# Designed miniproteins, single chains, continued (5), part 45

Each design is a single chain, and the fold is of that chain. pLDDT is the mean over its residues in the fold that is shown.

## One batch from the design tools (miniprotein)

Design m17642
Fold by ESMFold2-Fast:
Structure m17642 (fold): chain A 59 residues (1-59)
Amino acid sequence: SRRKAILESAADLLLIASEINRELAADPSLPEEVREKLARDAELDEKNAEELRKEAEEL
């Protein structure tokens, strides 16, 4: 279904964003405050992706 495809695509995009943010969070050239925010954003994106994937599996 279109709804299932949208949820799966959204989850995939969030996981890509999470991976980029994790790489940036590990970069010692960035300020600690920025790295902490990026690490937190990555965790949130992963949690949201898991939630969306769970909803897609119920369709």
Scores: mean pLDDT 89

Design m17643
Fold by ESMFold2-Fast:
Structure m17643 (fold): chain A 86 residues (1-86)
Amino acid sequence: SKEEVEKILEELLKALEEDIAALKEKLKKEKDEVLEKILEEAEKLKEKVKELLEKLKEGADPEEIKKELLEALGETLERIKEILKE
């Protein structure tokens, strides 16, 4: 349902904002190139989640929004896996 997908997006957005804040705090204490790249990926995902939430509120199909979210999560995880191999 629209309400369930909206809740998932809002909870994910909150979790991402908390994780981004924690990563930024760690990076102020010690420069870490891997964590900087992970922070960049987390910020990109946050912006995508915001975009999807806005589209959902504008009347987009909840199933299409869910599909786009799963695709964005998969792409983000693959990029993070490549960062961690370096």
Scores: mean pLDDT 86

Design m17644
Fold by ESMFold2-Fast:
Structure m17644 (fold): chain A 106 residues (1-106)
Amino acid sequence: IGDFYASMGELYLKQGKNEEAGDYYYRAAVSYLAQGQPEKALEYGKKALEIFLSIDPNNARMYYVVGKAYAALGQDEEAIKYYEKALELDPNYEEAKANLEKLKAK
């Protein structure tokens, strides 16, 4: 449940446990995408990305999840930018490449 993961992320962030907070925000974003709530997926995906940029700046997966949330919102130009960033960090990211090609063919 996305709301559960979001609440856990907020709890860990208040405790200064940034890596755990980022993991739960990522899980929230993925869950919200599965639930058809792309606005919340974007909010928590960005929170996860901000946290992981300080821990692992090459985390292509965080960019990919934000790109998926933008695509689900119909914001294709923003989705393309985030998928391109994911591929810049991981050129073999098959899911990012497939979703980027799908948006460019639209």
Scores: mean pLDDT 84

Design m17645
Fold by ESMFold2-Fast:
Structure m17645 (fold): chain A 92 residues (1-92)
Amino acid sequence: DDELQQLAKQAQDSIKSKGGSLKIDIKGNSLDIELSGLTVTQMTGLALKLIGLELDGAKVEVKIEGDTMKINVSNLSTDQIKDLLKAIAGIG
């Protein structure tokens, strides 16, 4: 999906502008995200945005390890994946 790739790039560019790095792996109805190089404050802010995105029926796992945040989400619709990527980019 070209729109998903575009949103993923926007999310990556947003994290890069904050001094971080973003890796995204989209597999059907699941999403693996790894963010690194962000401050604890930036990661906390992003985690709060993700909590605000109550994804009905989705399984969300967030793991913070120092300056790295790993997010695994499964059982997502395409629209839910887009909303998650927009939240990470700070554009939605």
Scores: mean pLDDT 75

Design m17646
Fold by ESMFold2-Fast:
Structure m17646 (fold): chain A 65 residues (1-65)
Amino acid sequence: MSREEILELAKKIAEELERELLARYLAGEISPEEARELFRRELIERLMKETGLSREEAEEVVEEL
């Protein structure tokens, strides 16, 4: 998988997570601060699982978003 493909995948995961976390926030399940923490953590974890990147590499990709 190329760096461009990884960035595109990361954007898709981010969009899905934003929708999921917004729904949970509107339902009163999480605070805005909890949503922010969950977003970063889950984005990194999902990216690692989908691409096989290390945590450090996944964090670098997330910083580029």
Scores: mean pLDDT 82

Design m17647
Fold by ESMFold2-Fast:
Structure m17647 (fold): chain A 62 residues (1-62)
Amino acid sequence: SEKTVENLIANADLDEAIELIRKAYELGVSKETLENAIKKREEKGVPQEEIDRLRAELDKLY
């Protein structure tokens, strides 16, 4: 489910979150779902460098 994907990415460590984004893309998960996961991670107060890295990885896929 989209909510499960968002929660998994939002709560993973950085390396795991990158891997999950790539796998979710391969499974046909929408860009919007992945963007929502990154926003949720940003709301948790993770460093901006981590958010920038996740957005860069997402941009490579779309």
Scores: mean pLDDT 82

Design m17648
Fold by ESMFold2-Fast:
Structure m17648 (fold): chain A 66 residues (1-66)
Amino acid sequence: PLSPTERRILEAAARVFAEKGWDASMEEIAKAAGVSRSTVYRHFPSKEALRAALLAWGLERAAAEA
């Protein structure tokens, strides 16, 4: 399962990407999550890793609530 910090970042990323599109910055995601940019990079070393994690998390939740 995801840590509370990872979940917070993924929830913020989902909102930011929905509002600003997939080119939204890691700084915008960090601000929305209420964490530092370095905290985001500690958990997700790239934007590609964050997108992959967000997709996987969304698929897990869809499967669990289907």
Scores: mean pLDDT 77

Design m17649
Fold by ESMFold2-Fast:
Structure m17649 (fold): chain A 65 residues (1-65)
Amino acid sequence: AEAEAAARSDRGMELWRAIATRLVQEGDPAIRALFAPYADPEATAEVDDETIENVRLGAEWLAAQ
């Protein structure tokens, strides 16, 4: 609950964009496609539960590389 609230705050969104940018830069083409909307500084993608889970999975994928 607190992690979700933090992810939906301004600071959470900044962290989300940083993670998404790294995934787009270092991920494979499928990972890049999934996170490209969140890496775009002009995009206003809504942060939902699926997006929070996807970032968690992406972070685990980066840690495994």
Scores: mean pLDDT 59

Design m17650
Fold by ESMFold2-Fast:
Structure m17650 (fold): chain A 66 residues (1-66)
Amino acid sequence: LLEKVKKLLEAAAEVIEKHPEDKEKVLKAVQKVLKLKEITEEKIRKALLEAGLSEEVVEEFLKLYK
């Protein structure tokens, strides 16, 4: 879990640096994912899309998370 949390936060930091206009959306999605007992790529994708991020930014985030 801790290792997945670290990867999630590192991916979030890098996406925010490249897309600072999406900072609030990324942080909202990350907060939702961190409340889950199980962190999966599908749950991350869903949270990012529900927060209003574009599919392009979501795919960039997931590449960084892997």
Scores: mean pLDDT 81

Design m17651
Fold by ESMFold2-Fast:
Structure m17651 (fold): chain A 55 residues (1-55)
Amino acid sequence: MKEELEARLREAEKQDPAARVATVREVVRRASEAGLSDIGDLIQRAAALLAEARA
């Protein structure tokens, strides 16, 4: 599952900014809802992508 979510993040980088933000948020939510441990890197990547879009 973690790899699927990370693949979604890679896909999001190629999408429109609005769609990318929505996809990133959904990936983060899915990871959290799944109760996954060891997702710190995934969460950090998602947060970084959102911050970069804002900056």
Scores: mean pLDDT 71

Design m17652
Fold by ESMFold2-Fast:
Structure m17652 (fold): chain A 65 residues (1-65)
Amino acid sequence: MTKEDVERALTRLVLEGRVSPEQASRAGRLLHTLPEELTEEQVREVLAEAGMSEEQIEEVIRLAK
């Protein structure tokens, strides 16, 4: 998946109230330091570092695919 796919998923989940703006902001900063194409493992690590739960991480990955 790409950074754009993940950022789009985060934006949608923030609008739905399932991810906080603060979590999305932290994740976005971490994603900025990574390459354009991301592995699922890299996405999971970034989202976990941003303070997201396992349920939130699975929702982002599902929407980013």
Scores: mean pLDDT 85

Design m17653
Fold by ESMFold2-Fast:
Structure m17653 (fold): chain A 68 residues (1-68)
Amino acid sequence: SFQQQLDDEVRRALAAMYVSLAEIALKRGDKETAKELAQKAIELVNQLSTPDEDLLKRAEEILKEAEK
């Protein structure tokens, strides 16, 4: 449906934004913020009707780095 397509597009855009912000936080040494933002991105990706494997992988890589 049109609404489901809009919801998926908004969720994907928000997830991408969270991943980008998490990368910035990680580069600045803010591991806690990077972890929180990456987790929010994963939550949004998991709500998509069509999987976004690249976005999920990026968020998971940030979580792994933030836990070091």
Scores: mean pLDDT 84

Design m17654
Fold by ESMFold2-Fast:
Structure m17654 (fold): chain A 60 residues (1-60)
Amino acid sequence: MREEALEFARRVIEELLEAGASEDEATARAGAAVHRELGLSPQEAARIASEALREVLAAR
């Protein structure tokens, strides 16, 4: 549920950052993907994408 959305967002962000996207672009795209794929509200999806970005950056 929430943890699955967070894992999904982390994967999207990791792929986009590896492809050379900015942190802002990666977060925006991950949020949109969470909203579309998992049916979360845009606000909740954006919050999860921001949390996922922090986790990805902490792991580097």
Scores: mean pLDDT 81

Design m17655
Fold by ESMFold2-Fast:
Structure m17655 (fold): chain A 68 residues (1-68)
Amino acid sequence: SKEEQAKRLVKIALDSLEKGDYVTALVAVREAEELGLISPETAQEIIDAIRRGDYEKAIELLKKVLEE
């Protein structure tokens, strides 16, 4: 389902951040946004956090998405 695919992408983003693969994390966040799991505003906040090196904030926001 679309919801299962979106959750998989969020989990890929989390795993990629833990491994230091920031490019894969950014791509996964954008794909989850396109599938409608993450709002454009939340996706941009996560992407901005990754780009400035605030990985703790990016992880926090991604985990919050999985809880909703």
Scores: mean pLDDT 85

Design m17656
Fold by ESMFold2-Fast:
Structure m17656 (fold): chain A 80 residues (1-80)
Amino acid sequence: MSEEEKELVKKAKEDYEKLLEYVEEHRDDPELAEQLEEAAERAEGLAEKLEKEGYLEAAKVLREVAEELRRLAEELRAEQ
């Protein structure tokens, strides 16, 4: 990978870890599931852009993040 793509992958993973910490702190927030769905949509949009630019590994990481965020949103909605 290029140094640019390595930084994109690192940022995607760090942003995901921070978001998981936010989820644990705010599990009782009724808007959290919607916020996670919006975050997943943004991650997919960014993945599509990066894939078109040739950053295939960064795009793959962002798609995996988007899938996991949607799973978390479904779990939170099931708790309501």
Scores: mean pLDDT 82

Design m17657
Fold by ESMFold2-Fast:
Structure m17657 (fold): chain A 116 residues (1-116)
Amino acid sequence: MIEVTESGGGTVKEGGSATLTGKFSANGKDVVLVAWYRQKPGEPLQGIAAGVGGGAAEGSVKGRFTVSLDTKKRTAILTMNNLKVEDTATYYFLIVSLENGANSAWGQGVQLTVVA
């Protein structure tokens, strides 16, 4: 079973930046996917960025959000720039690893609030 700890979030002003971190227990060499999802109030869960060793963000966050993976430190980072009030959401980290067979784990979720 993969253990995951998410950190970051809190309250940020519009136009600011934030970093969310997912730390995991799986061996980094066996990681085949890291992905970030968010859930906004009243909306379904949305995939926003995914990759291994670097990821592209899609839709309204394209060009503002990026993913990096450090396999040696067992850490994935979501870097968020030019934050908008509509980026207010709970953010979830997903990891998939093949270390002891195919396994996936979700982080506990981190709340980000963007204020005008």
Scores: mean pLDDT 78

Design m17658
Fold by ESMFold2-Fast:
Structure m17658 (fold): chain A 90 residues (1-90)
Amino acid sequence: MAKEYYNLGLKKLSQGKYEEAIKYFTKAIELDPDSPLTPDALNNLGIALAKLGKYEEAIEYLKKALAHPKASDGEKIGNTARLKELEKKL
């Protein structure tokens, strides 16, 4: 179930296991791309990619999170700020 993979991704992210976090968030998105959790999964996938120094890929996923129809206003604000910080790394 998408929520279970999302929660596993969060656990791996908190453990600094960024590559494993990416795998679980990707699986969560694949199982239910229209889930209310999908903008958060896309955002956290971008965070994990940035932690691995993959700034261009991180920016792409943060843009996908911002564009998602189910993204909350709070998520859009936070992701916009993070996107601007990552673009300075390029």
Scores: mean pLDDT 80

Design m17659
Fold by ESMFold2-Fast:
Parts: C-alpha cells; structure tokens; sequence
Structure m17659 (fold): chain A 87 residues (1-87)
C-alpha cells in the first residue's frame, strides 16, 4: 500500500485528487482508500492496490502526489512511504 503522512486531515476533495493522480501516474486504480489519525497528531492517507506496484514507481508517484497536495490544498506532508514488512 502507498501512504502519505500529513500534519492536517485531508478533505474529501484532497483525497479524490490524490486518488486521481495515483491512477494517472500508476495506470491502476486503488481498490480502497482510507485516512487514519495517529496518536502523534499526524494523519495517514492509505492507497491500497490489488496489483503489485514497483517500489521505485510507487515512491515517485507518492512524491508527485505529495507536492500537488501541498501546492493545491496547502497541506504539510511529513512523509511518504510504501507499506512493506520490515525484516
């Protein structure tokens, strides 16, 4: 799964725009999308795909989406990451 960490909650419009950009950049639609609130006061947007997305392509897409969210909605992006098992 692809994750964007923000200081502020994403609006429904910001989530819709992030999904649209992910589809354009990755060529596949997320199967599910959800936002969670973390104990440290940050928010995570999770884009879940059925298809395996190459990590480098996923990170490039996440960086472009993060910049667009910052530029368009004034969100502060704290981190972007691809969900994987830490060994």
Amino acid sequence: MLVIVTEQPLSDEAIEEAVKLAEELLGVKPKSVFQTFLPDGSYELHLVFDEEIPEEKALEALRKIAKHLEDTFGLKVLDVYVGFKVK
Scores: mean pLDDT 81

Design m17660
Fold by ESMFold2-Fast:
Structure m17660 (fold): chain A 55 residues (1-55)
Amino acid sequence: SEKEWRRRYLRELKEATEKAIQDAKARGLTPDEIRELVQKVMDEVEKKFEEERKK
């Protein structure tokens, strides 16, 4: 169903994002700093999506 593929994709996307963060940590960056940045980026993307819909 539409719900099923959507949940699966979101789960995969989340997992891929977490792996990328862990990779960056291995490269000498702290996960906290990276996570905070990613979280802020996600907030901005959500805001842009909302504004785009109203446009």
Scores: mean pLDDT 76

Design m17661
Fold by ESMFold2-Fast:
Structure m17661 (fold): chain A 87 residues (1-87)
Amino acid sequence: MSMVQVLQQIAFQIRRLDTDGDGTVRLNDVLAVINDAMANNDLSSDALDVLNAVAARIQTLRNADGTVRLDDVLQVLNDAMAALRAS
């Protein structure tokens, strides 16, 4: 499975965490989706490094209440996918 497909699946799952449409999601729920993707996919060390870097970046976006903005999280994932597509 391609790394772009893994990131697309993560983005899809994270978007669904915003069930109320308020534009915020819990950081711990976002990290759980990423950790689940790392555990349930047979990923190369390079792919795991990408997911760990994405998780670290998302942690820096944390609000004081433990939430993150959905659009900010999706932007991190889109940036990672764009970098992978740029040969």
Scores: mean pLDDT 81

Design m17662
Fold by ESMFold2-Fast:
Structure m17662 (fold): chain A 76 residues (1-76)
Amino acid sequence: SPALERALEAARRAAEAAREYVRLAAELGEDHPAVAEARARLAAAQAEFEAAVATLSPEEAAEAREFAARLAAEVA
């Protein structure tokens, strides 16, 4: 469904933001302004994913969350 496609795309954006945050934190340290900005982008991307998931059926929500969990494992 288009709603599921939007949720999966939001999950990809959140994973990309998480990867950038982890990279910057490792390179610059947690207190650097660029890391704070990356953290804010990650929070915004996670909020967008949750908003997208809220529009899904329980079955599609489970699929989107499983997809997000797999992407998160690749970042960690």
Scores: mean pLDDT 88

Design m17663
Fold by ESMFold2-Fast:
Structure m17663 (fold): chain A 77 residues (1-77)
Amino acid sequence: SSGVLSEEEVKELEKKFKEFDKDGDGVLDAEEFRAFLESLGYNPSDEEVEEMIKKFDFDGDGRLDFLELLAMFVSLK
């Protein structure tokens, strides 16, 4: 079952998201997203990264914005 993100968890994720958003466009590509997860102590496989992007890419642009990222972290709990 999915957990709920606390306000503190949201703030920490936003800080990390901005740190790994190399282009400053408000989205993470697959490489930036992988590096973001690794910075949080996750060791995702290439398949896990691709599956998560496909599941949570609500905009259909092949990248994750901050809201899509939050939805993913709720599902990881």
Scores: mean pLDDT 73

Design m17664
Fold by ESMFold2-Fast:
Structure m17664 (fold): chain A 85 residues (1-85)
Amino acid sequence: MKERLEKLEKVVKALKKVYEELLAEQKANPQEYEESKAEELYEEILEKIAKLAGVSKEEVKELLEEIRELMKDPEFAERLAKILA
Protein backbone atom coordinates (compact mmCIF):
# COMPACT_ATOMS: atom_id res chain seq x y z
CA MET A 1 0.00 0.00 0.00
CA LYS A 2 2.74 2.54 0.89
CA GLU A 3 4.52 2.01 -2.47
CA ARG A 4 1.21 2.53 -4.32
CA LEU A 5 0.57 5.74 -2.34
CA GLU A 6 4.06 7.03 -3.26
CA LYS A 7 3.40 6.24 -6.94
CA LEU A 8 0.03 8.00 -6.68
CA GLU A 9 1.73 11.13 -5.29
CA LYS A 10 4.34 11.10 -8.08
CA VAL A 11 1.63 10.68 -10.74
CA VAL A 12 -0.44 13.53 -9.24
CA LYS A 13 2.60 15.87 -9.18
CA ALA A 14 3.53 14.84 -12.75
CA LEU A 15 -0.08 15.46 -13.86
CA LYS A 16 0.11 19.00 -12.40
CA LYS A 17 3.37 19.68 -14.28
CA VAL A 18 1.98 18.34 -17.58
CA TYR A 19 -1.21 20.37 -17.10
CA GLU A 20 0.81 23.57 -16.50
CA GLU A 21 2.90 22.84 -19.63
CA LEU A 22 -0.28 22.33 -21.70
CA LEU A 23 -1.72 25.66 -20.48
CA ALA A 24 1.56 27.41 -21.38
CA GLU A 25 1.60 25.76 -24.84
CA GLN A 26 -2.03 26.76 -25.45
CA LYS A 27 -1.17 30.37 -24.51
CA ALA A 28 1.86 30.40 -26.84
CA ASN A 29 0.16 28.56 -29.75
CA PRO A 30 -3.63 28.84 -29.53
CA GLN A 31 -4.85 26.06 -31.82
CA GLU A 32 -8.20 24.32 -32.06
CA TYR A 33 -7.82 20.73 -30.89
CA GLU A 34 -9.84 18.24 -32.92
CA GLU A 35 -11.15 15.08 -31.21
CA SER A 36 -8.85 12.87 -33.32
CA LYS A 37 -5.85 14.88 -32.07
CA ALA A 38 -7.20 14.77 -28.50
CA GLU A 39 -6.66 10.99 -28.35
CA GLU A 40 -3.06 11.37 -29.61
CA LEU A 41 -2.52 14.14 -27.05
CA TYR A 42 -3.93 11.90 -24.31
CA GLU A 43 -1.37 9.17 -25.15
CA GLU A 44 1.45 11.76 -25.12
CA ILE A 45 0.24 13.06 -21.73
CA LEU A 46 0.26 9.50 -20.34
CA GLU A 47 3.83 9.02 -21.63
CA LYS A 48 5.03 12.30 -20.07
CA ILE A 49 3.40 11.48 -16.71
CA ALA A 50 4.90 7.96 -16.76
CA LYS A 51 8.38 9.35 -17.50
CA LEU A 52 8.18 12.08 -14.83
CA ALA A 53 6.73 9.74 -12.16
CA GLY A 54 9.08 6.87 -13.05
CA VAL A 55 6.23 4.39 -13.58
CA SER A 56 4.82 2.50 -16.56
CA LYS A 57 2.13 3.92 -18.86
CA GLU A 58 -0.26 1.19 -17.65
CA GLU A 59 0.36 2.12 -13.99
CA VAL A 60 -0.39 5.78 -14.82
CA LYS A 61 -3.69 4.72 -16.42
CA GLU A 62 -4.63 2.63 -13.35
CA LEU A 63 -3.67 5.43 -10.93
CA LEU A 64 -5.61 8.02 -12.97
CA GLU A 65 -8.70 5.78 -12.79
CA GLU A 66 -8.23 5.53 -8.99
CA ILE A 67 -7.91 9.34 -8.78
CA ARG A 68 -11.02 9.71 -10.96
CA GLU A 69 -13.05 7.50 -8.59
CA LEU A 70 -11.71 9.39 -5.56
CA MET A 71 -12.54 12.73 -7.22
CA LYS A 72 -16.23 11.78 -7.08
CA ASP A 73 -15.84 12.69 -3.38
CA PRO A 74 -15.78 16.53 -3.17
CA GLU A 75 -13.70 16.42 0.03
CA PHE A 76 -11.01 14.37 -1.69
CA ALA A 77 -11.03 16.72 -4.69
CA GLU A 78 -10.43 19.71 -2.37
CA ARG A 79 -7.60 17.90 -0.55
CA LEU A 80 -6.02 16.92 -3.88
CA ALA A 81 -6.20 20.56 -5.05
CA LYS A 82 -4.46 21.64 -1.82
CA ILE A 83 -1.67 19.06 -2.32
CA LEU A 84 -1.22 20.23 -5.93
CA ALA A 85 -1.10 23.89 -4.87
Scores: mean pLDDT 66

Design m17665
Fold by ESMFold2-Fast:
Structure m17665 (fold): chain A 91 residues (1-91)
Amino acid sequence: EEELKKKIEIIKKNLEEDPENAGLWTGLGELYYKLGEYEKAIEYYKKALAIDPENGVAYALLGKALEKLGKTEEAKAYYEKAEALGVPKEV
């Protein structure tokens, strides 16, 4: 938990210098997902996709977070986008 929080702090600091880095937003979302903060993870994955709309990994991760919130139909749509971009459902 402390290790995850430290990584979150580092990524947030890096985002102050490079807010258009889709990879940093995706990484921030993954850390919040690991903390069980799925709504926050979704917010950050959506920021990554606003910067890089062809990021298949971010679509797959967004689908996983939506499934954790019981939003199965929304998750399915994002998995289909991820697969269209060459990323399998399991990531």
Scores: mean pLDDT 81

Design m17666
Fold by ESMFold2-Fast:
Structure m17666 (fold): chain A 71 residues (1-71)
Amino acid sequence: SIEEEAKQLIENAQRTLEVAKRLGNEDAIKLAEEAIKYAEQALKTGNPELVKKARELLDKADRLVAEAITR
């Protein structure tokens, strides 16, 4: 369901945000925070487009975190 997907995205984005903060990667922090906001809106409204937006933002945040770890 959209609610389950949104909840999972919030939990995953929260974990990514903690890692991004530990690494001091400001771009990853902002993307993870945006992913949380869209996922929370998706949970509240049931809008699948907001789930998709949250996934895209989280994917970008995760890529920046991966790049920061390998540098």
Scores: mean pLDDT 88

Design m17667
Fold by ESMFold2-Fast:
Structure m17667 (fold): chain A 58 residues (1-58)
Amino acid sequence: GELEERAKKAAEEATKYLLAGDFDGAREAVLKAAEGLDEDQANEVSAAALQAADEALK
């Protein structure tokens, strides 16, 4: 859905920053994507983006 699309984009952006060695940028990308949403939606997007980023680091 729309939330999942936003989470995927946030995860991709975060992953790009992580690959470039910019952890601050990655964190900000995830937080900004989640902060623009309702509490429940923000939590869902943030969790999905963090999981994808963590998986990319593995």
Scores: mean pLDDT 72

Design m17668
Fold by ESMFold2-Fast:
Structure m17668 (fold): chain A 74 residues (1-74)
Amino acid sequence: LLEEAKKLYEEAKKLGEEAEKGDKEAAKKAAKLSAEANKLYAKAKAEETGDEEFAKEVEELTDRELAEAVKAAE
């Protein structure tokens, strides 16, 4: 889970560089990959600490941020 999250963050970073060039499609993809990575990272942290509320809170926050990022990229 943690390793998968790191890999998704790296892919999101590459797409983020394309987004800086004005590629709105890359910006949307980067946001989606970052959201997926955040959810996996939160799950890994919850497994480590037993804090399921933390994972749920991060998921809800990430979903809201993703929706706003996708809307902004339009």
Scores: mean pLDDT 75

Design m17669
Fold by ESMFold2-Fast:
Structure m17669 (fold): chain A 74 residues (1-74)
Amino acid sequence: SEKLKKESEKLIKELKEEGDKAAEALSRGDTETFREHLEKAKKLDEELKKVLDELDKIDPDTAAELRAEYEAAK
């Protein structure tokens, strides 16, 4: 479960970073860079959901905590 927890935490951090970069690009009127960061965020979101589903099967409490952090990052 430690590997899944660590991977989830990493993906949540990367998702937040991509969201921040997308917002910054949008504030500059850079719609191309904004779209690129949204595409990356979408892929990270798909990976995170998969990892959290796997973690939930073995450590539901930790999965619930990380899922709450993920929902706050959206």
Scores: mean pLDDT 83

Design m17670
Fold by ESMFold2-Fast:
Structure m17670 (fold): chain A 81 residues (1-81)
Amino acid sequence: MEEKLAKIEELSKSNKPEDVQELQRLATEAAREAAERRDAETLRRLAELLEEAAKKLKDEKAKEDLLRLAKQIRIEAERLE
């Protein structure tokens, strides 16, 4: 998990479309793994990283997609705690 979180953090600093797509893919996988393990803390960290990544994007659709994913992850974290 830590390696995946580190990669997500790196990708969150990029504005390249391919990096944003990879960020969404890895974040979705990491959220699934964290939810299976009932790891609310990791889910919260993922949501925060996605929200920060969204702030740096100029593309409104990509911004909306990241914020929607972050919101879903936060809801999952709240359900666990």
Scores: mean pLDDT 82

Design m17671
Fold by ESMFold2-Fast:
Structure m17671 (fold): chain A 65 residues (1-65)
Amino acid sequence: ALPRIFVPDEVRARFSPELQAMLEAAEAGDKEAVLEHARRVLADPSMTPEEKRIARALLRAAEKT
């Protein structure tokens, strides 16, 4: 399992449901779910550059751990 990423609940609530699910998968150590959610986040043109940056960071952390 990955160490919990410190993101306050009010900040998480502002993320898309896909990014929130990706954070939950990363915290649970589910690398396959992290990869699936990363594909959705990175392919979604409505996602902010900030959300895509977070998704890439989570993906790299999941692969390295």
Scores: mean pLDDT 74

Design m17672
Fold by ESMFold2-Fast:
Structure m17672 (fold): chain A 70 residues (1-70)
Amino acid sequence: FDEDFRRGVVLLAASYGASIKDAERIADVAVENKDKSPEELRKAVYETALELGFSEEQAKAIADAVAKAH
């Protein structure tokens, strides 16, 4: 389950233009926050994507897609 979720997030982030390294970081954060509320999961992924240099629009899209996939 956790491995499949993590791999899904890596592929999802890469589809939005993330490098493999950045996609893995986003996936690690998503796994760490998977048992929290959808709002907290979105916030954690959104903040991580912004730290990695994504625009607000891209960070929101990635965060929404990750929360929807889970």
Scores: mean pLDDT 80

Design m17673
Fold by ESMFold2-Fast:
Formats: sequence, structure tokens, C-alpha cells
Structure m17673 (fold): chain A 76 residues (1-76)
Amino acid sequence: MSPNEVATEVARAIGALPGLDPDTKSRIAQQLASMVVNGSSLEELKKLVQQYRDQGVISEEQAREIIRKVEEVLKK
């Protein structure tokens, strides 16, 4: 799968998650998609999601769900 296809799939997976504010979902999805296109590692993607959790933008459960979805997409 191309980096652009992976980035699109990550953005869609995050966009489908319930319980997140739409603007927050869009921001996180776009940031993660950009990082995937630029060749960022899974650990760097996890770090970004953890930073959003630490800033109180998302909950610990939401961060875990986002990380799980990113891992599932990257394993394809």
C-alpha cells in the first residue's frame, strides 16, 4: 500500500471513531496522515497521540483507540 493510501485509511479510521469532537478528530487525523506521508514511524505516531492525551484534548481511552486503529492500518 502506498504512503498516500495508508494516510487516507488512517484519516478515515480516526474519522469513524465515536465520542470525539469533529474538529479534534479532523485535526488528529490530518496530523497523523501528514506524518504517515512523511515516513514517520509508528512510535512517532503514538507519541503525537500521547501528547494530545497529555494536553487534555482527548481521554486515555480515546488515545488507546486511536493508537489501535493506526496500528491496524499500518500492519496492512
Scores: mean pLDDT 80

Design m17674
Fold by ESMFold2-Fast:
Structure m17674 (fold): chain A 93 residues (1-93)
Amino acid sequence: MSDFERREIAARGVLEAIAIVEKAGGKVLKVEIEHPDAAAAEGAAEAARQRGIEVEARVGAAEPRVVLEAEGVPKEVVEEAEKVAEEGLRKAA
């Protein structure tokens, strides 16, 4: 897998998570991303930043992790969105 493909796959995962929150009537305020691959971490981070969302990104986790800060939705929707983002990021490894 190329760095370009990793960036695109990771970006898609984060955008799907944002869409889950937005479809539920909420808004994502911040995304925290951890990934073992730098291209995947930056691809996900850039996608969120382009949506006007605050991002913290780290490289070096053993497994991808995503934490979302969101308003207007219950905790269960945020947890579902975080799982979708993490599954997308795992495909970028």
Scores: mean pLDDT 83

Design m17675
Fold by ESMFold2-Fast:
Structure m17675 (fold): chain A 70 residues (1-70)
Amino acid sequence: TNQDNINSGINTILDIYQQGIQQNQSYQTLRSQLNTSFSNYTNQYDLSDFDRGMLQSFVDSVVTYYQQQQ
């Protein structure tokens, strides 16, 4: 379902974020990985425009938060 796809996308983004913290990745590396993951995810799953927008906003929030912690 679209909700299951969104939940899976959120979990994937969080996993990448946690790996970035654990591996002490640079902001640029994490941003690149999250953008690549988001692109691959939206190409793989039939997300509505609303769901894609919500997932993009979540990615942007995670990236911004990580940058502020550097």
Scores: mean pLDDT 78

Design m17676
Fold by ESMFold2-Fast:
Structure m17676 (fold): chain A 65 residues (1-65)
Amino acid sequence: SVKEKIIERGRELEPTLSEEEIEEIRRRAEEAVREAGIPEEEREETVEVATAALIGMEAKKREAA
C-alpha cells in the first residue's frame, strides 16, 4: 500500500537525520494531523505516515541542495 511504502522509505532515511530533527518533524506532523481534524482512532497511523513523509521530503531537499 502507499502508506506502507511511505513508512518504509521514511525508516530508510531516518538515519540521515538527528534524533532532534526527527522529534521536531514528529511534532509538526502531530500539529498538522490535529489541524486536519483527523479522528483520534486514526491519529497514530496518520501521524506515523505524515512523519515518514516529512522525513522523506527533508532528505530529498538535502540531496537536491
Scores: mean pLDDT 77

Design m17677
Fold by ESMFold2-Fast:
Structure m17677 (fold): chain A 88 residues (1-88)
Amino acid sequence: MDRAQQAAIDLLLLSELPDEYFAKAAKEFHASGDQELSDLVDFMEEVRKWLEEASEDEREKNLDGWIAQKQSKLQAFTQSLAARAAAE
């Protein structure tokens, strides 16, 4: 599986978290002062909105299309995480 596809699936799973858990994570990420984490939160809000609007059939049928549309953000996010891991 493409790393971008795996990252999209992981983000979809995270975006299905209850609103209270997402709100807590969003607050912590925004408070971190890390622009990449703030951008991630904004991206996850877009994913959550898409999931709320899409039917179950549309999620399964159009997941590849959604991933392709968001691939540039997913690629940047994945590269950012890899660079951070390498810097540890």
Scores: mean pLDDT 60

Design m17678
Fold by ESMFold2-Fast:
Structure m17678 (fold): chain A 60 residues (1-60)
Amino acid sequence: MEEKLKELLIKESGMSEEEAEEALEQLKELKKVGLIPIVIENLREQGMDELAEAIEEFVK
């Protein structure tokens, strides 16, 4: 799941591998403060449904 999310961040957002790793750490922090639902909603509004689903699985 983590590897799949990292690949999607690189592909869909044009992130480097290093930027994708930083994004994974940011998502862990956002989960702690309860902001993941906002991130998911924003991605789905932009049509990034696959990325949104990968984030939901990652933070379970």
Scores: mean pLDDT 78

